# Designs tried in a protein design run: designed miniproteins, single chains, continued (5). Part 7

Each design is a single chain, and the fold is of that chain. pLDDT is the mean over its residues in the fold that is shown.

## One batch from the design tools (miniprotein)

Design m16209
Fold by ESMFold2-Fast:
Structure m16209 (fold): chain A 75 residues (1-75)
Amino acid sequence: SKEELIREHEKITQAINTLLEDPKKGAEELKKLGVPQKVIDDLLAAQKSVDALQKKLADIHSKLLKKLEKELKEL
């Protein structure tokens, strides 16, 4: 039914969100929901790419803050 598809979508979405925070736990939850291992492996690879982007954004933010602090100190 449509209601069953919505519930399945919500469970999968929650498991993916768990995978972003705790890859092992999220992968186990997706496996329990019957998601194929290949799809779980693809999601884990995608999560590593997101992690790399988040680290790059944090580095840019840190450098920007240091530049602003230096400019303020020179005023």
Scores: mean pLDDT 77

Design m16210
Fold by ESMFold2-Fast:
Structure m16210 (fold): chain A 73 residues (1-73)
Amino acid sequence: PPPPSNEELLELVKKLLKEGKAEHPLAAEFSILYLEAELRNKLEEVRELVKEAYEKGLSKEEILERIRELLKE
């Protein structure tokens, strides 16, 4: 299937953050809000990163870490 849309990518990242931070609800909410703001500024780059991650089968944690590094500015 084609790679997900930017909106689908945003929802996917939010889901991954909730799953990874289930033990700390406040931390999960903070991370989601932070990434939502940053993702809106870097959607094209995040899209390419997520496509590569799917092709390589990267872990959820690795994907999130790479997204954070990409959104550093």
Scores: mean pLDDT 61

Design m16211
Fold by ESMFold2-Fast:
Structure m16211 (fold): chain A 85 residues (1-85)
Amino acid sequence: MTRASAEVMLSVLENMLARSEALKKEAQKANDEDVREKAVKTIKQLLDEGKRMVEQAKKDGAPQEVIDQLEANVKGIEAILKELE
């Protein structure tokens, strides 16, 4: 994998983390169970996609520094999900 390709993947995952944070804030502000359940479902999908991206990056030989950053973003999404559940 090229560094440029790995950095694009990192940018996508950083956007997924930011989206997860926004969904959490919206659910907390709404104080509505339906909004919370929809946010949890979406964040779970983002977490699953993020985990697949990390595994693909490892398979494609991305630099370890980038893999570490991808894993950190996945951990961030997982933490947000746990706070919302």
Scores: mean pLDDT 84

Design m16212
Fold by ESMFold2-Fast:
Structure m16212 (fold): chain A 77 residues (1-77)
Amino acid sequence: MDEQIEDARKIFTEQYERDGGNLDEWSEILKAILENVKSLLNLPEEVIKKLLELIENKTKENLIEAAELLVRLALEH
């Protein structure tokens, strides 16, 4: 589980760097993933709120944290 989360972080970081660091594009991608995941997994309101705050703050670190949390939620279900 933790290894898969670290792999997701690495993949996101490498893709972000390859794409020239387009924070707006990656924010929209993660937001779309969250919309699908929240519907499929019946995510708690607190978790949805945290993910939206990370995605909307649009920093590299916050987008990586949001990606890690989304992967963790998918693996825990």
Scores: mean pLDDT 73

Design m16213
Fold by ESMFold2-Fast:
Structure m16213 (fold): chain A 81 residues (1-81)
Amino acid sequence: RAQQLRDRALELARQAQEYAEQGDFEKAAELFARAAGLFRQAARASSDPSVSQLLLDAADHAVGLLRKAGYEEQAKRAEEA
């Protein structure tokens, strides 16, 4: 269900932030890419357009951060999910 996908995406995003704070940017980038994919899946499963848009914005924001940091491969995976 959309809520389970959203909750999983938020947990992965939180873990990614923790790894980034520890200086493990490669692991953080991989987790952000996975979170972005799950946010897009949750958006597609959501029946509320406002919730879907918020989830897509979260995914796009994560992809933008990955590209700014130079993690092009992870950004591509996140966009394709």
Scores: mean pLDDT 75

Design m16214
Fold by ESMFold2-Fast:
Structure m16214 (fold): chain A 87 residues (1-87)
Amino acid sequence: MDAEGEKTVEASNEAGLKAIKEVKDPRKATAIAITSIGAGAAAYLGLGEDAKISAESTVKLAEEYGAKEAVEAAKKALEAARKVAEA
């Protein structure tokens, strides 16, 4: 795993943890956490396009559910995942 893959995993984990803390609805928090885990797992496996798609979904759900801190972490994961996909 390269530096951008590691950054994607770290930022994805941060997004999931922040969603659990910010989102009072456990179903909504779980939805963000699952897509976040998917982005991190794809990046760990070197699947850049899958990591990018999962990170995009994480940003969308975090924005939709108002998880502001999770949005910032998810955007960082997406930026790193895009670099993995371009490599």
Scores: mean pLDDT 82

Design m16215
Fold by ESMFold2-Fast:
Structure m16215 (fold): chain A 72 residues (1-72)
Amino acid sequence: MSPQQVMIRLSKVVTLPPESARDTYLRLQAGDWLGAANTLAKAIKDPEEQKKARDVLLEAGVPQSILDQAFP
């Protein structure tokens, strides 16, 4: 899944501040999956939205071990 496709899927399940959306996109473009996941985990306060964001990253091919580090 491309960084753009990940951002499109995230926009359907979570509402991100523009700064957090931008940082997530730049991290995904750089291949920094842990950085992208950490940005999302800090930006999203709702547990249901955190779960949905995690599921999008998992579908995009981010390893579960990285998601377990970023999402408490």
Scores: mean pLDDT 83

Design m16216
Fold by ESMFold2-Fast:
Structure m16216 (fold): chain A 70 residues (1-70)
Amino acid sequence: MLSEKALEFLEELKKEADEMVKKGYSQEEILEKVRKRIEETKELSENEKKIILASLEYHIEKAVEKKKKE
């Protein structure tokens, strides 16, 4: 289960990723940026980091796929 702090961090990263998709960044570039931000945070447990990364990988994949169909 994600803490409230982890959920807020995930929400912020999702918004940042969505902005990058709109600006035309590649899936690989967006993943690199979010992975780095997750690795740099010291306020979350290792398990929370894994859950956030998995959620963001899925979110970014779907957002990029949707952009290609528009």
Scores: mean pLDDT 82

Design m16217
Fold by ESMFold2-Fast:
Structure m16217 (fold): chain A 110 residues (1-110)
Amino acid sequence: SKEELIEKLDELIETLEEAAKRIVEAFNDPSLDMVKVVEESMEEIEAKIEELKKVMSPSDQKIIDSEFDHVKSMADDFIKTKTEESLLKLLMGLLSLSGEALVIKRRIEA
């Protein structure tokens, strides 16, 4: 339903925002396992995307899958390099995915 799709898009956007916050915190706090935080954040995002895909159109699924593939690539680079530059690329990837989810949501609400 339209309401279910909006709810799942909101859940994805919230999950992406929380992932970005936790990843930045782990980058700045050496007592935190940054690799584990990134891996767990990616698993949570993937779970939300899989639930969302059950209720969205094939064309919207393709957009979200493409954006998430880019985020996964940026996450892999970040856990290997552990630099501020690769962190910024990952954060921009998360923001881009969130932006696409918001565009889909606004189109459905219109």
Scores: mean pLDDT 90

Design m16218
Fold by ESMFold2-Fast:
Structure m16218 (fold): chain A 90 residues (1-90)
Amino acid sequence: MSREKSETVSKITGLTILMIGHLLDGDKEGATKSAEELSKLIKDAVKQGLISIDDAINILSIMAKTAESFGAKEAKEILEKTKKELEELQ
C-alpha cells in the first residue's frame, strides 16, 4: 500500500513536470498529450484507492489553471472534464 502510493505519486509528479516542460517550450500538442496521460493515471489511481478524490481534484485544478495561464486551451479542457467526472463521485 505505502509503496504503491509512493510509486503513483512519483508517476503523477513526472507527468506534471513533463506537461509543464511542454508548456514552457510552447508545445501545446505535447501539453495536450501529457494532460490526457495525467487524466488517465489520476482516474486509475482514484479507482485503486491510491489517492483520494479530493487530492485528485486539487491536482487537476492546479494543472488546468497552469495550462490556462499558457493558453493551452485543449489541455485545460481535458483536465477540467476529468475533474468534473471525479466531482460527480463525491
Scores: mean pLDDT 85

Design m16219
Fold by ESMFold2-Fast:
Structure m16219 (fold): chain A 56 residues (1-56)
Amino acid sequence: SEIQKLIDEAEKYVARKEYLKASEMYTKAGVIAYEQGDLDTMFELLEKARELREKA
């Protein structure tokens, strides 16, 4: 899925300690989840994005 591709890309950025870029990928994935009506997944992805921004 598009969401999984964005998560996989984000985790590659996390491995490189590029937390801001990783956060952007999780934010994009969260927006797609919102558009699909999956609010639980949206919340989890946006929370992960917030945590990554705090590490940047």
Scores: mean pLDDT 87

Design m16220
Fold by ESMFold2-Fast:
Structure m16220 (fold): chain A 65 residues (1-65)
Amino acid sequence: SSKEQADKLAKQGMADLLGGNYDEAVSKFKQALQLDPSNTTAKYGLYLSLTMSGRPAEAIEYDDN
């Protein structure tokens, strides 16, 4: 299901975030939210990875989704 695919992407995004691949993490969390906009792991992970990658202004755009 889309929710299961979103969870897998969020988990992959988390692994990228922990590994320091912040831009890759951002991509995966955005994909997860396209599949399941309510995925809390992806929401939190996206905010953190945008902040860590020096892209905090993009987090404002995300807040409207």
Scores: mean pLDDT 80

Design m16221
Fold by ESMFold2-Fast:
Structure m16221 (fold): chain A 65 residues (1-65)
Amino acid sequence: MELSQEEQIEIVERYAEALLADPSSPLTPEEIEELRRSLIKLIEANTELGKLLVRALKSALEQLE
């Protein structure tokens, strides 16, 4: 099932929020924001790579939530 670019971006936003809520995260808030921004740019540039990335992020979210 194909996710729209908007849905892929929403998953990236949700992952960044989960990292910000995790006190054990090795990333600083600034690093999380840079990661979020970079992943959104990647999805906008390459939707096929974005689909693979989103599958990995969904798996990570299941472990964080």
Scores: mean pLDDT 75

Design m16222
Fold by ESMFold2-Fast:
Structure m16222 (fold): chain A 79 residues (1-79)
Amino acid sequence: MEKEELIDILVSKGISREDATELVNWTIDKGVNEYHAPEKLVLENLKTFLEHYEGSDPEVLRKLLNGSLTSLSLVPPAK
């Protein structure tokens, strides 16, 4: 459900539905499979980021999202 909300946010900012879908799927894949973050946490982080994003360039957004995911991976697990 949040995935559809994120796609809608991207489309409302001027990004095509196709590019928005690819960006959301790419971000989920990276967050879950490479950073081992729960999908819900990845979606919440992406939503917060997109609420403050003022551009509509999918290439710039992808670079910024990669930086956001890198920051997420720096949160130490409780041992």
Scores: mean pLDDT 70

Design m16223
Fold by ESMFold2-Fast:
Structure m16223 (fold): chain A 86 residues (1-86)
Amino acid sequence: MEPPAEAVRLAEEALAAEAAGDFAAALRHAADAFELYLRAAGHRVLERREEGDTVTLVVEVDGRRFRLTLTATPSGVEERAEELAP
């Protein structure tokens, strides 16, 4: 499936913000791009939580649940995925 143009644009904006050292803006744009991409792929975003330098998404993929964590660090936005117990 082709990614939504808006998700691609937000991902590009996240990379530009990271290159400029604006990790808070990079985090927000990356999270928005990721959520749009997941929804366009037919996955359910069950929860979104924003806390300081961290955005957490809980998503359902093929009946399995994952916690996706995006964290703004001095070196950029880091992504972590963890499978949740059923």
Scores: mean pLDDT 76

Design m16224
Fold by ESMFold2-Fast:
Structure m16224 (fold): chain A 66 residues (1-66)
Amino acid sequence: TNRIILVLKSLLGLDSVDPRADLFKDLGVNNAQGRALIRALNLDLSIGGLYRYPTPEQLARFLKPF
Protein backbone atom coordinates (compact mmCIF):
# COMPACT_ATOMS: atom_id res chain seq x y z
CA THR A 1 0.00 0.00 0.00
CA ASN A 2 2.87 2.46 0.71
CA ARG A 3 3.73 2.91 -3.01
CA ILE A 4 0.05 3.61 -3.81
CA ILE A 5 -0.17 6.07 -0.90
CA LEU A 6 3.00 7.91 -2.02
CA VAL A 7 1.76 8.23 -5.62
CA LEU A 8 -1.66 9.47 -4.43
CA LYS A 9 -0.02 12.02 -2.09
CA SER A 10 2.05 13.32 -5.02
CA LEU A 11 -0.84 13.22 -7.53
CA LEU A 12 -3.38 14.95 -5.23
CA GLY A 13 -1.00 17.14 -3.17
CA LEU A 14 -2.09 15.56 0.12
CA ASP A 15 -0.02 15.11 3.32
CA SER A 16 -1.68 11.76 4.14
CA VAL A 17 -3.98 9.20 2.52
CA ASP A 18 -6.10 6.63 4.38
CA PRO A 19 -5.53 3.14 2.85
CA ARG A 20 -9.30 2.56 3.15
CA ALA A 21 -10.36 5.84 1.49
CA ASP A 22 -12.35 5.61 -1.77
CA LEU A 23 -10.22 7.23 -4.48
CA PHE A 24 -13.20 8.79 -6.28
CA LYS A 25 -15.63 9.58 -3.42
CA ASP A 26 -13.29 10.46 -0.54
CA LEU A 27 -10.15 11.69 -2.35
CA GLY A 28 -11.75 13.34 -5.42
CA VAL A 29 -9.68 11.43 -8.01
CA ASN A 30 -10.92 12.02 -11.59
CA ASN A 31 -10.57 9.66 -14.58
CA ALA A 32 -7.34 11.28 -15.83
CA GLN A 33 -5.74 11.02 -12.36
CA GLY A 34 -6.97 7.40 -12.07
CA ARG A 35 -5.28 6.54 -15.38
CA ALA A 36 -2.10 8.33 -14.21
CA LEU A 37 -2.14 6.25 -11.01
CA ILE A 38 -2.46 3.00 -13.03
CA ARG A 39 0.50 4.01 -15.23
CA ALA A 40 2.69 5.23 -12.32
CA LEU A 41 2.19 2.01 -10.33
CA ASN A 42 2.01 -0.30 -13.39
CA LEU A 43 -1.24 -1.78 -12.05
CA ASP A 44 -2.68 -4.85 -13.77
CA LEU A 45 -6.16 -3.36 -14.27
CA SER A 46 -8.14 -0.90 -16.41
CA ILE A 47 -9.82 2.32 -15.28
CA GLY A 48 -13.02 0.24 -14.88
CA GLY A 49 -11.10 -2.10 -12.56
CA LEU A 50 -10.03 0.95 -10.50
CA TYR A 51 -13.73 1.81 -9.99
CA ARG A 52 -14.34 -1.78 -8.79
CA TYR A 53 -11.38 -1.66 -6.33
CA PRO A 54 -11.28 2.05 -5.40
CA THR A 55 -9.14 1.98 -2.21
CA PRO A 56 -5.32 1.81 -1.84
CA GLU A 57 -5.76 -1.33 0.32
CA GLN A 58 -7.75 -3.09 -2.46
CA LEU A 59 -5.32 -1.89 -5.18
CA ALA A 60 -2.27 -3.37 -3.39
CA ARG A 61 -3.25 -6.84 -4.66
CA PHE A 62 -2.76 -5.62 -8.27
CA LEU A 63 0.82 -4.41 -7.77
CA LYS A 64 3.04 -6.63 -9.94
CA PRO A 65 6.47 -7.77 -8.78
CA PHE A 66 8.91 -5.68 -10.80
Scores: mean pLDDT 76

Design m16225
Fold by ESMFold2-Fast:
Order: C-alpha cells, then sequence, then structure tokens
Structure m16225 (fold): chain A 77 residues (1-77)
C-alpha cells in the first residue's frame, strides 16, 4: 500500500541518518545500504508483477535517492 511505501521510506532514511550520526564503520553502512536496496528491489518486482507502473517509478526513484544518500555517507567516513 501507499502507507507501507511511506513507512519504508521513513524507516530507511532514519536508519541511514542514525548510521551517519553514530559514525558507524563504512562496512556496516554498506551492509545497511545493501539490505535496504534488496528490500526495495523485492518491492519493485512485486509491483511490476501487479501491473502498477506509477508505484514502480516511485520505488525506482526512491532506490536511486537511497543509494546516493548511503554512498554520500560512506564517502564522508
Amino acid sequence: SEAEVERFEARARATLDYAREQGLPADVVKAIRDALLQELDERIAEHEKAGDPETVERLKRMREELQRRADEIIAEL
């Protein structure tokens, strides 16, 4: 649902913000990034099978933004 997508986005952002705030090691941040991206890829595949192109586009944009944010945090460590 839309509410589930919004909750996931909020949780993902909060998790990366926490990792940055705590100064977690790069390998740990990479593991968090990879886990979040895997969850997103699974959600994208499910919505593609359901025939929901608008949600697929939204999730793909979220994936790109999340990866960019995580990589930025890793680069600053």
Scores: mean pLDDT 85

Design m16226
Fold by ESMFold2-Fast:
Structure m16226 (fold): chain A 68 residues (1-68)
Amino acid sequence: SMMEKVTEELAKLAKEKKDALSEDEVAEAIAEKLREAGVELTPEMAKKMLLSGAASQAALARAAHLLK
């Protein structure tokens, strides 16, 4: 699913940086994955998607935190 792909990308970025990801970094990762799927999104639109899915945002935050 798209959420799983985004979670994997955030996990990878968190591991490489060894820090928690900012909202801008999360939005950028989501926008990039959706663009690869043929959907044009700005980071601002990606932030709206995160706000619409509390469960998804919690899962993303947890994945990023576990790779510190």
Scores: mean pLDDT 58

Design m16227
Fold by ESMFold2-Fast:
Structure m16227 (fold): chain A 84 residues (1-84)
Amino acid sequence: MTGGIQGMLGLALFSIDTAQQLIDDGGSYEQVNNSIGAGEYFVDEATRMAKAAGDEKSLKEAEELRKRVDEVRQRAEDWERKKK
C-alpha cells in the first residue's frame, strides 16, 4: 500500500537521474524528454496516491521531486538551445 507510493517515488528519482545523465553524456533530446516525461508521470501518480492515503511524508517527497523535474527540464531546454 505505502510501498506503491515509494515505488512511484523511486521510479521518479530514477527517471530524473537518467535525464540528467543523458544531458551530461550528450544524449538525444528525445531521450532526455522521454525521461523527464516519465519523471513527471511518476511524481504525479505518487502525489495522487500520497494525498489519497494521507501520507504527508511521501507527499513532501513528491513535492521535492517535482521541483527536481522542473529543474532538469530547464537544464534540458538550455542544453538543447546551446546546441542549435
Scores: mean pLDDT 81

Design m16228
Fold by ESMFold2-Fast:
Structure m16228 (fold): chain A 69 residues (1-69)
Amino acid sequence: SEEERKKRLLEGVKAEIDTIKEYLKKTNSPEAKKAAIEFLKQRLDEAKKRGYPEEIINLVKKALEEIEK
């Protein structure tokens, strides 16, 4: 169902973001941070183009804002 697909996408995106944050915490590298920001911006653009649910788009936006700071 569409609701099940939305839940799976949300869980997958959360797991991906958590993995990125954990990697950045371990590496503590400006280069890794820049790469993560570029990756998340690309993911955000792709999510918008594919018409992902607003909750998923907002989750990626929030992650970007937190990492960019």
Scores: mean pLDDT 83

Design m16229
Fold by ESMFold2-Fast:
Structure m16229 (fold): chain A 57 residues (1-57)
Amino acid sequence: MPPSTRRRKMIEAVQAWLDVFPELQGKVDVAALSQREAAALLFLSEAELSAYLRTFE
């Protein structure tokens, strides 16, 4: 299934963060990340991440 704009932006944000911390890249399956897991990695609540991603839709 093609990723939604929201999912794509979520993955891009996590990938950008992981590029700063390469030691974590091998431990995170970015393609299979839930919104809750992505929010935790970015130090955001799910609601905060959802609001941020909505700005790109």
Scores: mean pLDDT 72

Design m16230
Fold by ESMFold2-Fast:
Structure m16230 (fold): chain A 65 residues (1-65)
Amino acid sequence: DAEAALAAARLPGDATVTLVTRDGRTYTLPAERGTPLSDVVEQGAKALGIDPSEIEELLLSDVRP
């Protein structure tokens, strides 16, 4: 269950997160260490005007401890 995995996962460090939607749109946002990935997904989905379940992938860049 992707939603359950995202709820359990947290960022290992300050990062730039890119969310990829089911239809191939992307949204990039900064997030700090310890932020639940579910919160990051909710923020991106809200910005895109979609349901969080439409987020297919998360890409992390510039991860810092």
Scores: mean pLDDT 74

Design m16231
Fold by ESMFold2-Fast:
Structure m16231 (fold): chain A 59 residues (1-59)
Amino acid sequence: KIYELIYEAKSEEELEIALLTFNELAKENPNVKVEKIGDLTIKISSPDEELIESLKEGI
C-alpha cells in the first residue's frame, strides 16, 4: 500500500522552497516520490507509513 501526503503552498515561492526540501528528502529516501499535482500542490508518496507519518508531524 502507498501512503500519501498532500502539501498545499500559499505562493509560488513557498512551493519552490517546499519542492527543494522534499526533493532533498527523496534523494536520501529513494522510496519517497515527490510530484507537483497542482499549481500550488505537492504530493509526497511512499510505501513507508512511518516516514509519511513523520512528515505529517513535521508539517
Scores: mean pLDDT 78

Design m16232
Fold by ESMFold2-Fast:
Structure m16232 (fold): chain A 64 residues (1-64)
Amino acid sequence: MKKSKKEKEKIEEYVKRLRELGDALDLAGVQALTEEMRKDGYSDEEIRKINLLAAEDRPVSELE
């Protein structure tokens, strides 16, 4: 995946938010954030990769 610097920052924000929601067991919040990512132009495949990074507690740099 090839992302600009600003896109990486946005993905880092999403991963951070997903981890916070996961720690809180806020499934409704995870669904809402997923819909926000779709509105921001992310594909279902990209959203799944972002969710996987959050679940694995891995840094966004792993996408490079």
Scores: mean pLDDT 72

Design m16233
Fold by ESMFold2-Fast:
Structure m16233 (fold): chain A 87 residues (1-87)
Amino acid sequence: MLLEKARELAEKARETGDPALEEEAKRLLAEIQRKVIEEIRDLLENDPEALKKLLEEADASDLSKEEVLADIDARLAALEAAERAAA
């Protein structure tokens, strides 16, 4: 639902051409993505079996724990940099 709301808000911003709505939609989407990544990282450390199921659904079950952690850290750093740039 939250991701769908962010997408709808982005579509409205695109249709109206309002830059304030577009920026708000991007910010909300970035926050949602960051929370999802943080949850995946928590699962990796505390419940690796639940993370394995998520990776299987994403067709990425061959990824090592180290590769998944490195990707999560890189994405979190990129999202933080984007949020700082948007502030």
Scores: mean pLDDT 65

Design m16234
Fold by ESMFold2-Fast:
Structure m16234 (fold): chain A 82 residues (1-82)
Amino acid sequence: SLEEEIEQLLARAKKIVEEARKLYEKGKISKKDLLEIEVLYGMLLMVVGVGKLTGDLEFAVEQMKKIVEEMEKLLKELKEKI
């Protein structure tokens, strides 16, 4: 279901944020790098909220996938620089 896709995308995004926070705590990435990922997570939460308010869960899932892919790309690039 679309609701299950939203839950899976939220779980993926949360894991990325948690990994980025651990890298920051270890001094491996800057506060700016962490904030870029956290801003994308905030945007993802906004998309979920809009999807729930409008009932357009298909649009929400599409936008969430794009945000999660960008978060995954940024985390990968940060890890490659370490």
Scores: mean pLDDT 89

Design m16235
Fold by ESMFold2-Fast:
Structure m16235 (fold): chain A 70 residues (1-70)
Amino acid sequence: SMKEEVKKLIEELRKLLEEEKKKGKITEEELEAYIERLDIVEKASETMSDEELKQKAEELKEEIERIKKF
């Protein structure tokens, strides 16, 4: 389902951010702020329509690619 896809992308992004912190590319404070933001998105996804979930999935994919490119 799209809801499961969004949750999967959020988990992928969390792991990627933890690896960026391990590499010294982001601070502990930046990681914590980002994780809090992702927690808010995950909660919001519980009540999103399929159309909103598709849009959120594309946003998350773009963010993952942006981080990987740097």
Scores: mean pLDDT 84

Design m16236
Fold by ESMFold2-Fast:
Structure m16236 (fold): chain A 73 residues (1-73)
Amino acid sequence: MSSDLQRYAQMLLGTDAPVSRAEAVELLRRELSDESDPERRSLTMMFVNVLLKHGSPADRAAVAELLRELGLE
């Protein structure tokens, strides 16, 4: 069963293939670290904020840890 985080990753990759939570986190790390496209980075941050408030406990934990690793606490 795919979580909201995993589905968002599938959308960003343009694929119907299953994406693991670990792969989704790595994709979000790349999107949030890409300073060449501030609009895309902003959209990803908005999605991250939605997950932190309304996502599953597992998605919230994964995203919160990612933000801490990136210094975006």
Scores: mean pLDDT 78

Design m16237
Fold by ESMFold2-Fast:
Structure m16237 (fold): chain A 63 residues (1-63)
Amino acid sequence: KLQEYKDELEKINKEKEKAMETLSPEQRRQVALEAAKKINEIIEKLKKDGYPVPLVEISVKPR
């Protein structure tokens, strides 16, 4: 399940970045806002499932 959340977050961020390259400044802002809302929803699910929120950072750059 944790991997599902990590993959979802990564997809949202990459889709956001790709979309922003082809959109107007105003649309880029809206895309960023939507992505932030989706990410927040996933973070809420992570907390509810008992996973610590900082784990999303660790999943991207393991030490």
Scores: mean pLDDT 67

Design m16238
Fold by ESMFold2-Fast:
Formats: sequence, C-alpha cells, structure tokens
Structure m16238 (fold): chain A 111 residues (1-111)
Amino acid sequence: LEIETMLELMKTLASIRELIDFYKEVAKVADPADAARLDGFVARYQALMDAMKNAKSYDELIATLEQVIALAQELRDFFAASDSPYRDRLIRGAQALIDEAQEAIESAKKL
C-alpha cells in the first residue's frame, strides 16, 4: 500500500471506530426503536471494518468503502427526521465518514 492510501484508510477506520463507540453509548439511553436501529448500524459498521482490515485487493477495499458510504448515508437520512438530542452529532459524524471514505476511494483508485 502507498503511504497516502494507508493514511486515508487509517483515518477512515478510526472514524468508524469512534462512531461505533458513540452509537453504543447513544443506544443505552435511546428509546427501544432508535436503540435497535443503532445496534443494527453498529453491527454493520463492525462487519465493514473487519472486511476493510481483511481486504486482499484494492477492488475489495473500494467495494467495502462504497458500502461504508452507503451505510453512513442511510444513518444520516434516518436521523434527519429524528427528534433525538444526538441528531446533529449523528448527522455530522456520518457526513465526516462519507467524506473520508470518498477520499480513501480516490487514493485507492490511483493504485
């Protein structure tokens, strides 16, 4: 891996880990429906992190990053209509992850 692509990948993985930890904390205090949705997002992000760490090719890495973007968009859209006190932070975190994953894809495509 080129250093630039590795740095973008490490940033994306760190952002996913931080969001997972945040979603787990929010789920503890959310209503049961929002908690169940957040638990679902956590499980899907954990699977994508594992897929990203185990990617054997840039094509596999790009495909996983595209799934990360799709999942972050799904979460952003779900919470856009929410009255949760964490709504703005959830949306900002999802948007930051989308931007970082897009940068990682562009770096990987150059290889």
Scores: mean pLDDT 81

Design m16239
Fold by ESMFold2-Fast:
Structure m16239 (fold): chain A 69 residues (1-69)
Amino acid sequence: SDPPPEEREDSADTVDLDTASVQQLIDLFKELIERGAVTREEAVEAIRSLQARYPQITPEDQRRMIEAL
């Protein structure tokens, strides 16, 4: 059973998606893959899901992120 989602505005403001760089996300996913925390396939699915949440990430940015992994 899935608990009700709790979305915090403070979390969004803290992250500031306009400031978060594509390179930082690439580096994060690479580190997680190297540590075995996620697979490349899981990282690709996460990147695809980011487009639905964060339209600031362009399709070209997503393609580059996937290619970099």
Scores: mean pLDDT 67

Design m16240
Fold by ESMFold2-Fast:
Structure m16240 (fold): chain A 80 residues (1-80)
Amino acid sequence: SLDTGVKYLNAGYNNLQMAELLQESPDPAHLQSAVEDATKAIRNFQLAYDNGALTPEQLSTLTADANELKARAEHNLEKI
């Protein structure tokens, strides 16, 4: 659902921030959780779209935000 997608997107950003608390040593566990949360957000936004809760433009915008979160978490994992 949309609410569930937004909750996962917010949880993913919280996990990314938690991972980055120590710049010299990002936490891989929180980075992995951010990737998982972004993936779950995308799935729930797609479900919201399929149920008529989102326009195509809204789905595109929310999916782009979740993909940005995923890319940032994956980039940080590559630095470890």
Scores: mean pLDDT 83

Design m16241
Fold by ESMFold2-Fast:
Structure m16241 (fold): chain A 82 residues (1-82)
Amino acid sequence: SAEFRARAVESLLADAAEAERLGLDELARLLREIAEAIAARDRERLRALLEELRRLLVSMGYDEAEVDKSLAAVERAFDAAL
């Protein structure tokens, strides 16, 4: 639904602002671009950005299996909303 997408975009922009305050500029950029892809209903761009986010989080020391699980859940939720 449009309401669900709007809420997801708002949440991602809030997370991006927090990342920027923490000096995580690349993470903030990716979160904003993901929000834009969701707002535009651009499924292909969303998937490409989620793969970039995965690589960034793993490079920052996050556990690969936990990142994969979290991003798969996000992709499933947004695929249903798009």
Scores: mean pLDDT 82

Design m16242
Fold by ESMFold2-Fast:
Structure m16242 (fold): chain A 107 residues (1-107)
Amino acid sequence: SKEILEAAEKLAKEFGIPLELAYALVYYFYKRNNGDLEKAVEEAREFLLDYEMALLEAAVTGDPSPVRARLEELLEIIRFVLEDPETPEEYRKGLEELKREIERRLA
């Protein structure tokens, strides 16, 4: 768990995103990759870069659907992490707030 928190802090600083969001991405991919932290960090990084590309594509084409698809994926990641009892209590409030904001944007 300490190694996951340290990886999340590094990713948050690198991308300028909230720590709770970085934690959700790293933890989700960590669980999906059977505890492979290096692969989890790489997949979290790929997710963030793909999101940036979706924003650029939407800006160029005027079609919001690439961004909406990525937000739907992010919402599923946040829901997964919030359901896990191993998620630190200090991150739950921020994740619930992010969940509500994403749901608002998708409505």
Scores: mean pLDDT 89

Design m16243
Fold by ESMFold2-Fast:
Structure m16243 (fold): chain A 90 residues (1-90)
Amino acid sequence: MEKIKLLNELLIKLGQVIIESKKAGASVNEMYKKVKDTIAEFKEEHPELKGYLERIEKALEDSVFKKKASIDMMATRLAVTFAEIEKELR
């Protein structure tokens, strides 16, 4: 229950980073750096989630560097990865 609540808090924070990055006209790479930094900070605050957060980081890295994803594709990949983790925690 607590882990799902914390993951939902992170998903909301990442959603805000994406919205603000779009408003600022940021590149995919600039948005990726902000998202990565936000996840890294959350990992320091919640080391019990480290394994799940590393899965999210890898999904984002693969999306950006292997698939040349747009901002919207990155947002979709984040949502899917969080949903998969939430299902495993239930």
Scores: mean pLDDT 79

Design m16244
Fold by ESMFold2-Fast:
Structure m16244 (fold): chain A 59 residues (1-59)
Amino acid sequence: MKLPLPSKGLREQFLGKEVTVIAGEYAGMKGKVLEVGDDFAVLEIDGKKVRVPLSEVAL
């Protein structure tokens, strides 16, 4: 079976941490990091799961 190449693991350090959204539709809101991709994060904001670009989040 083919395994995907592992990422550097740097993003895993932010899982479960609370971050502030600094730009975009959710600017000024705080959310808990649920998942981190290469260019996005899935945050729990006000009990809802939202996907935001990583560039819009202050990590």
Scores: mean pLDDT 72

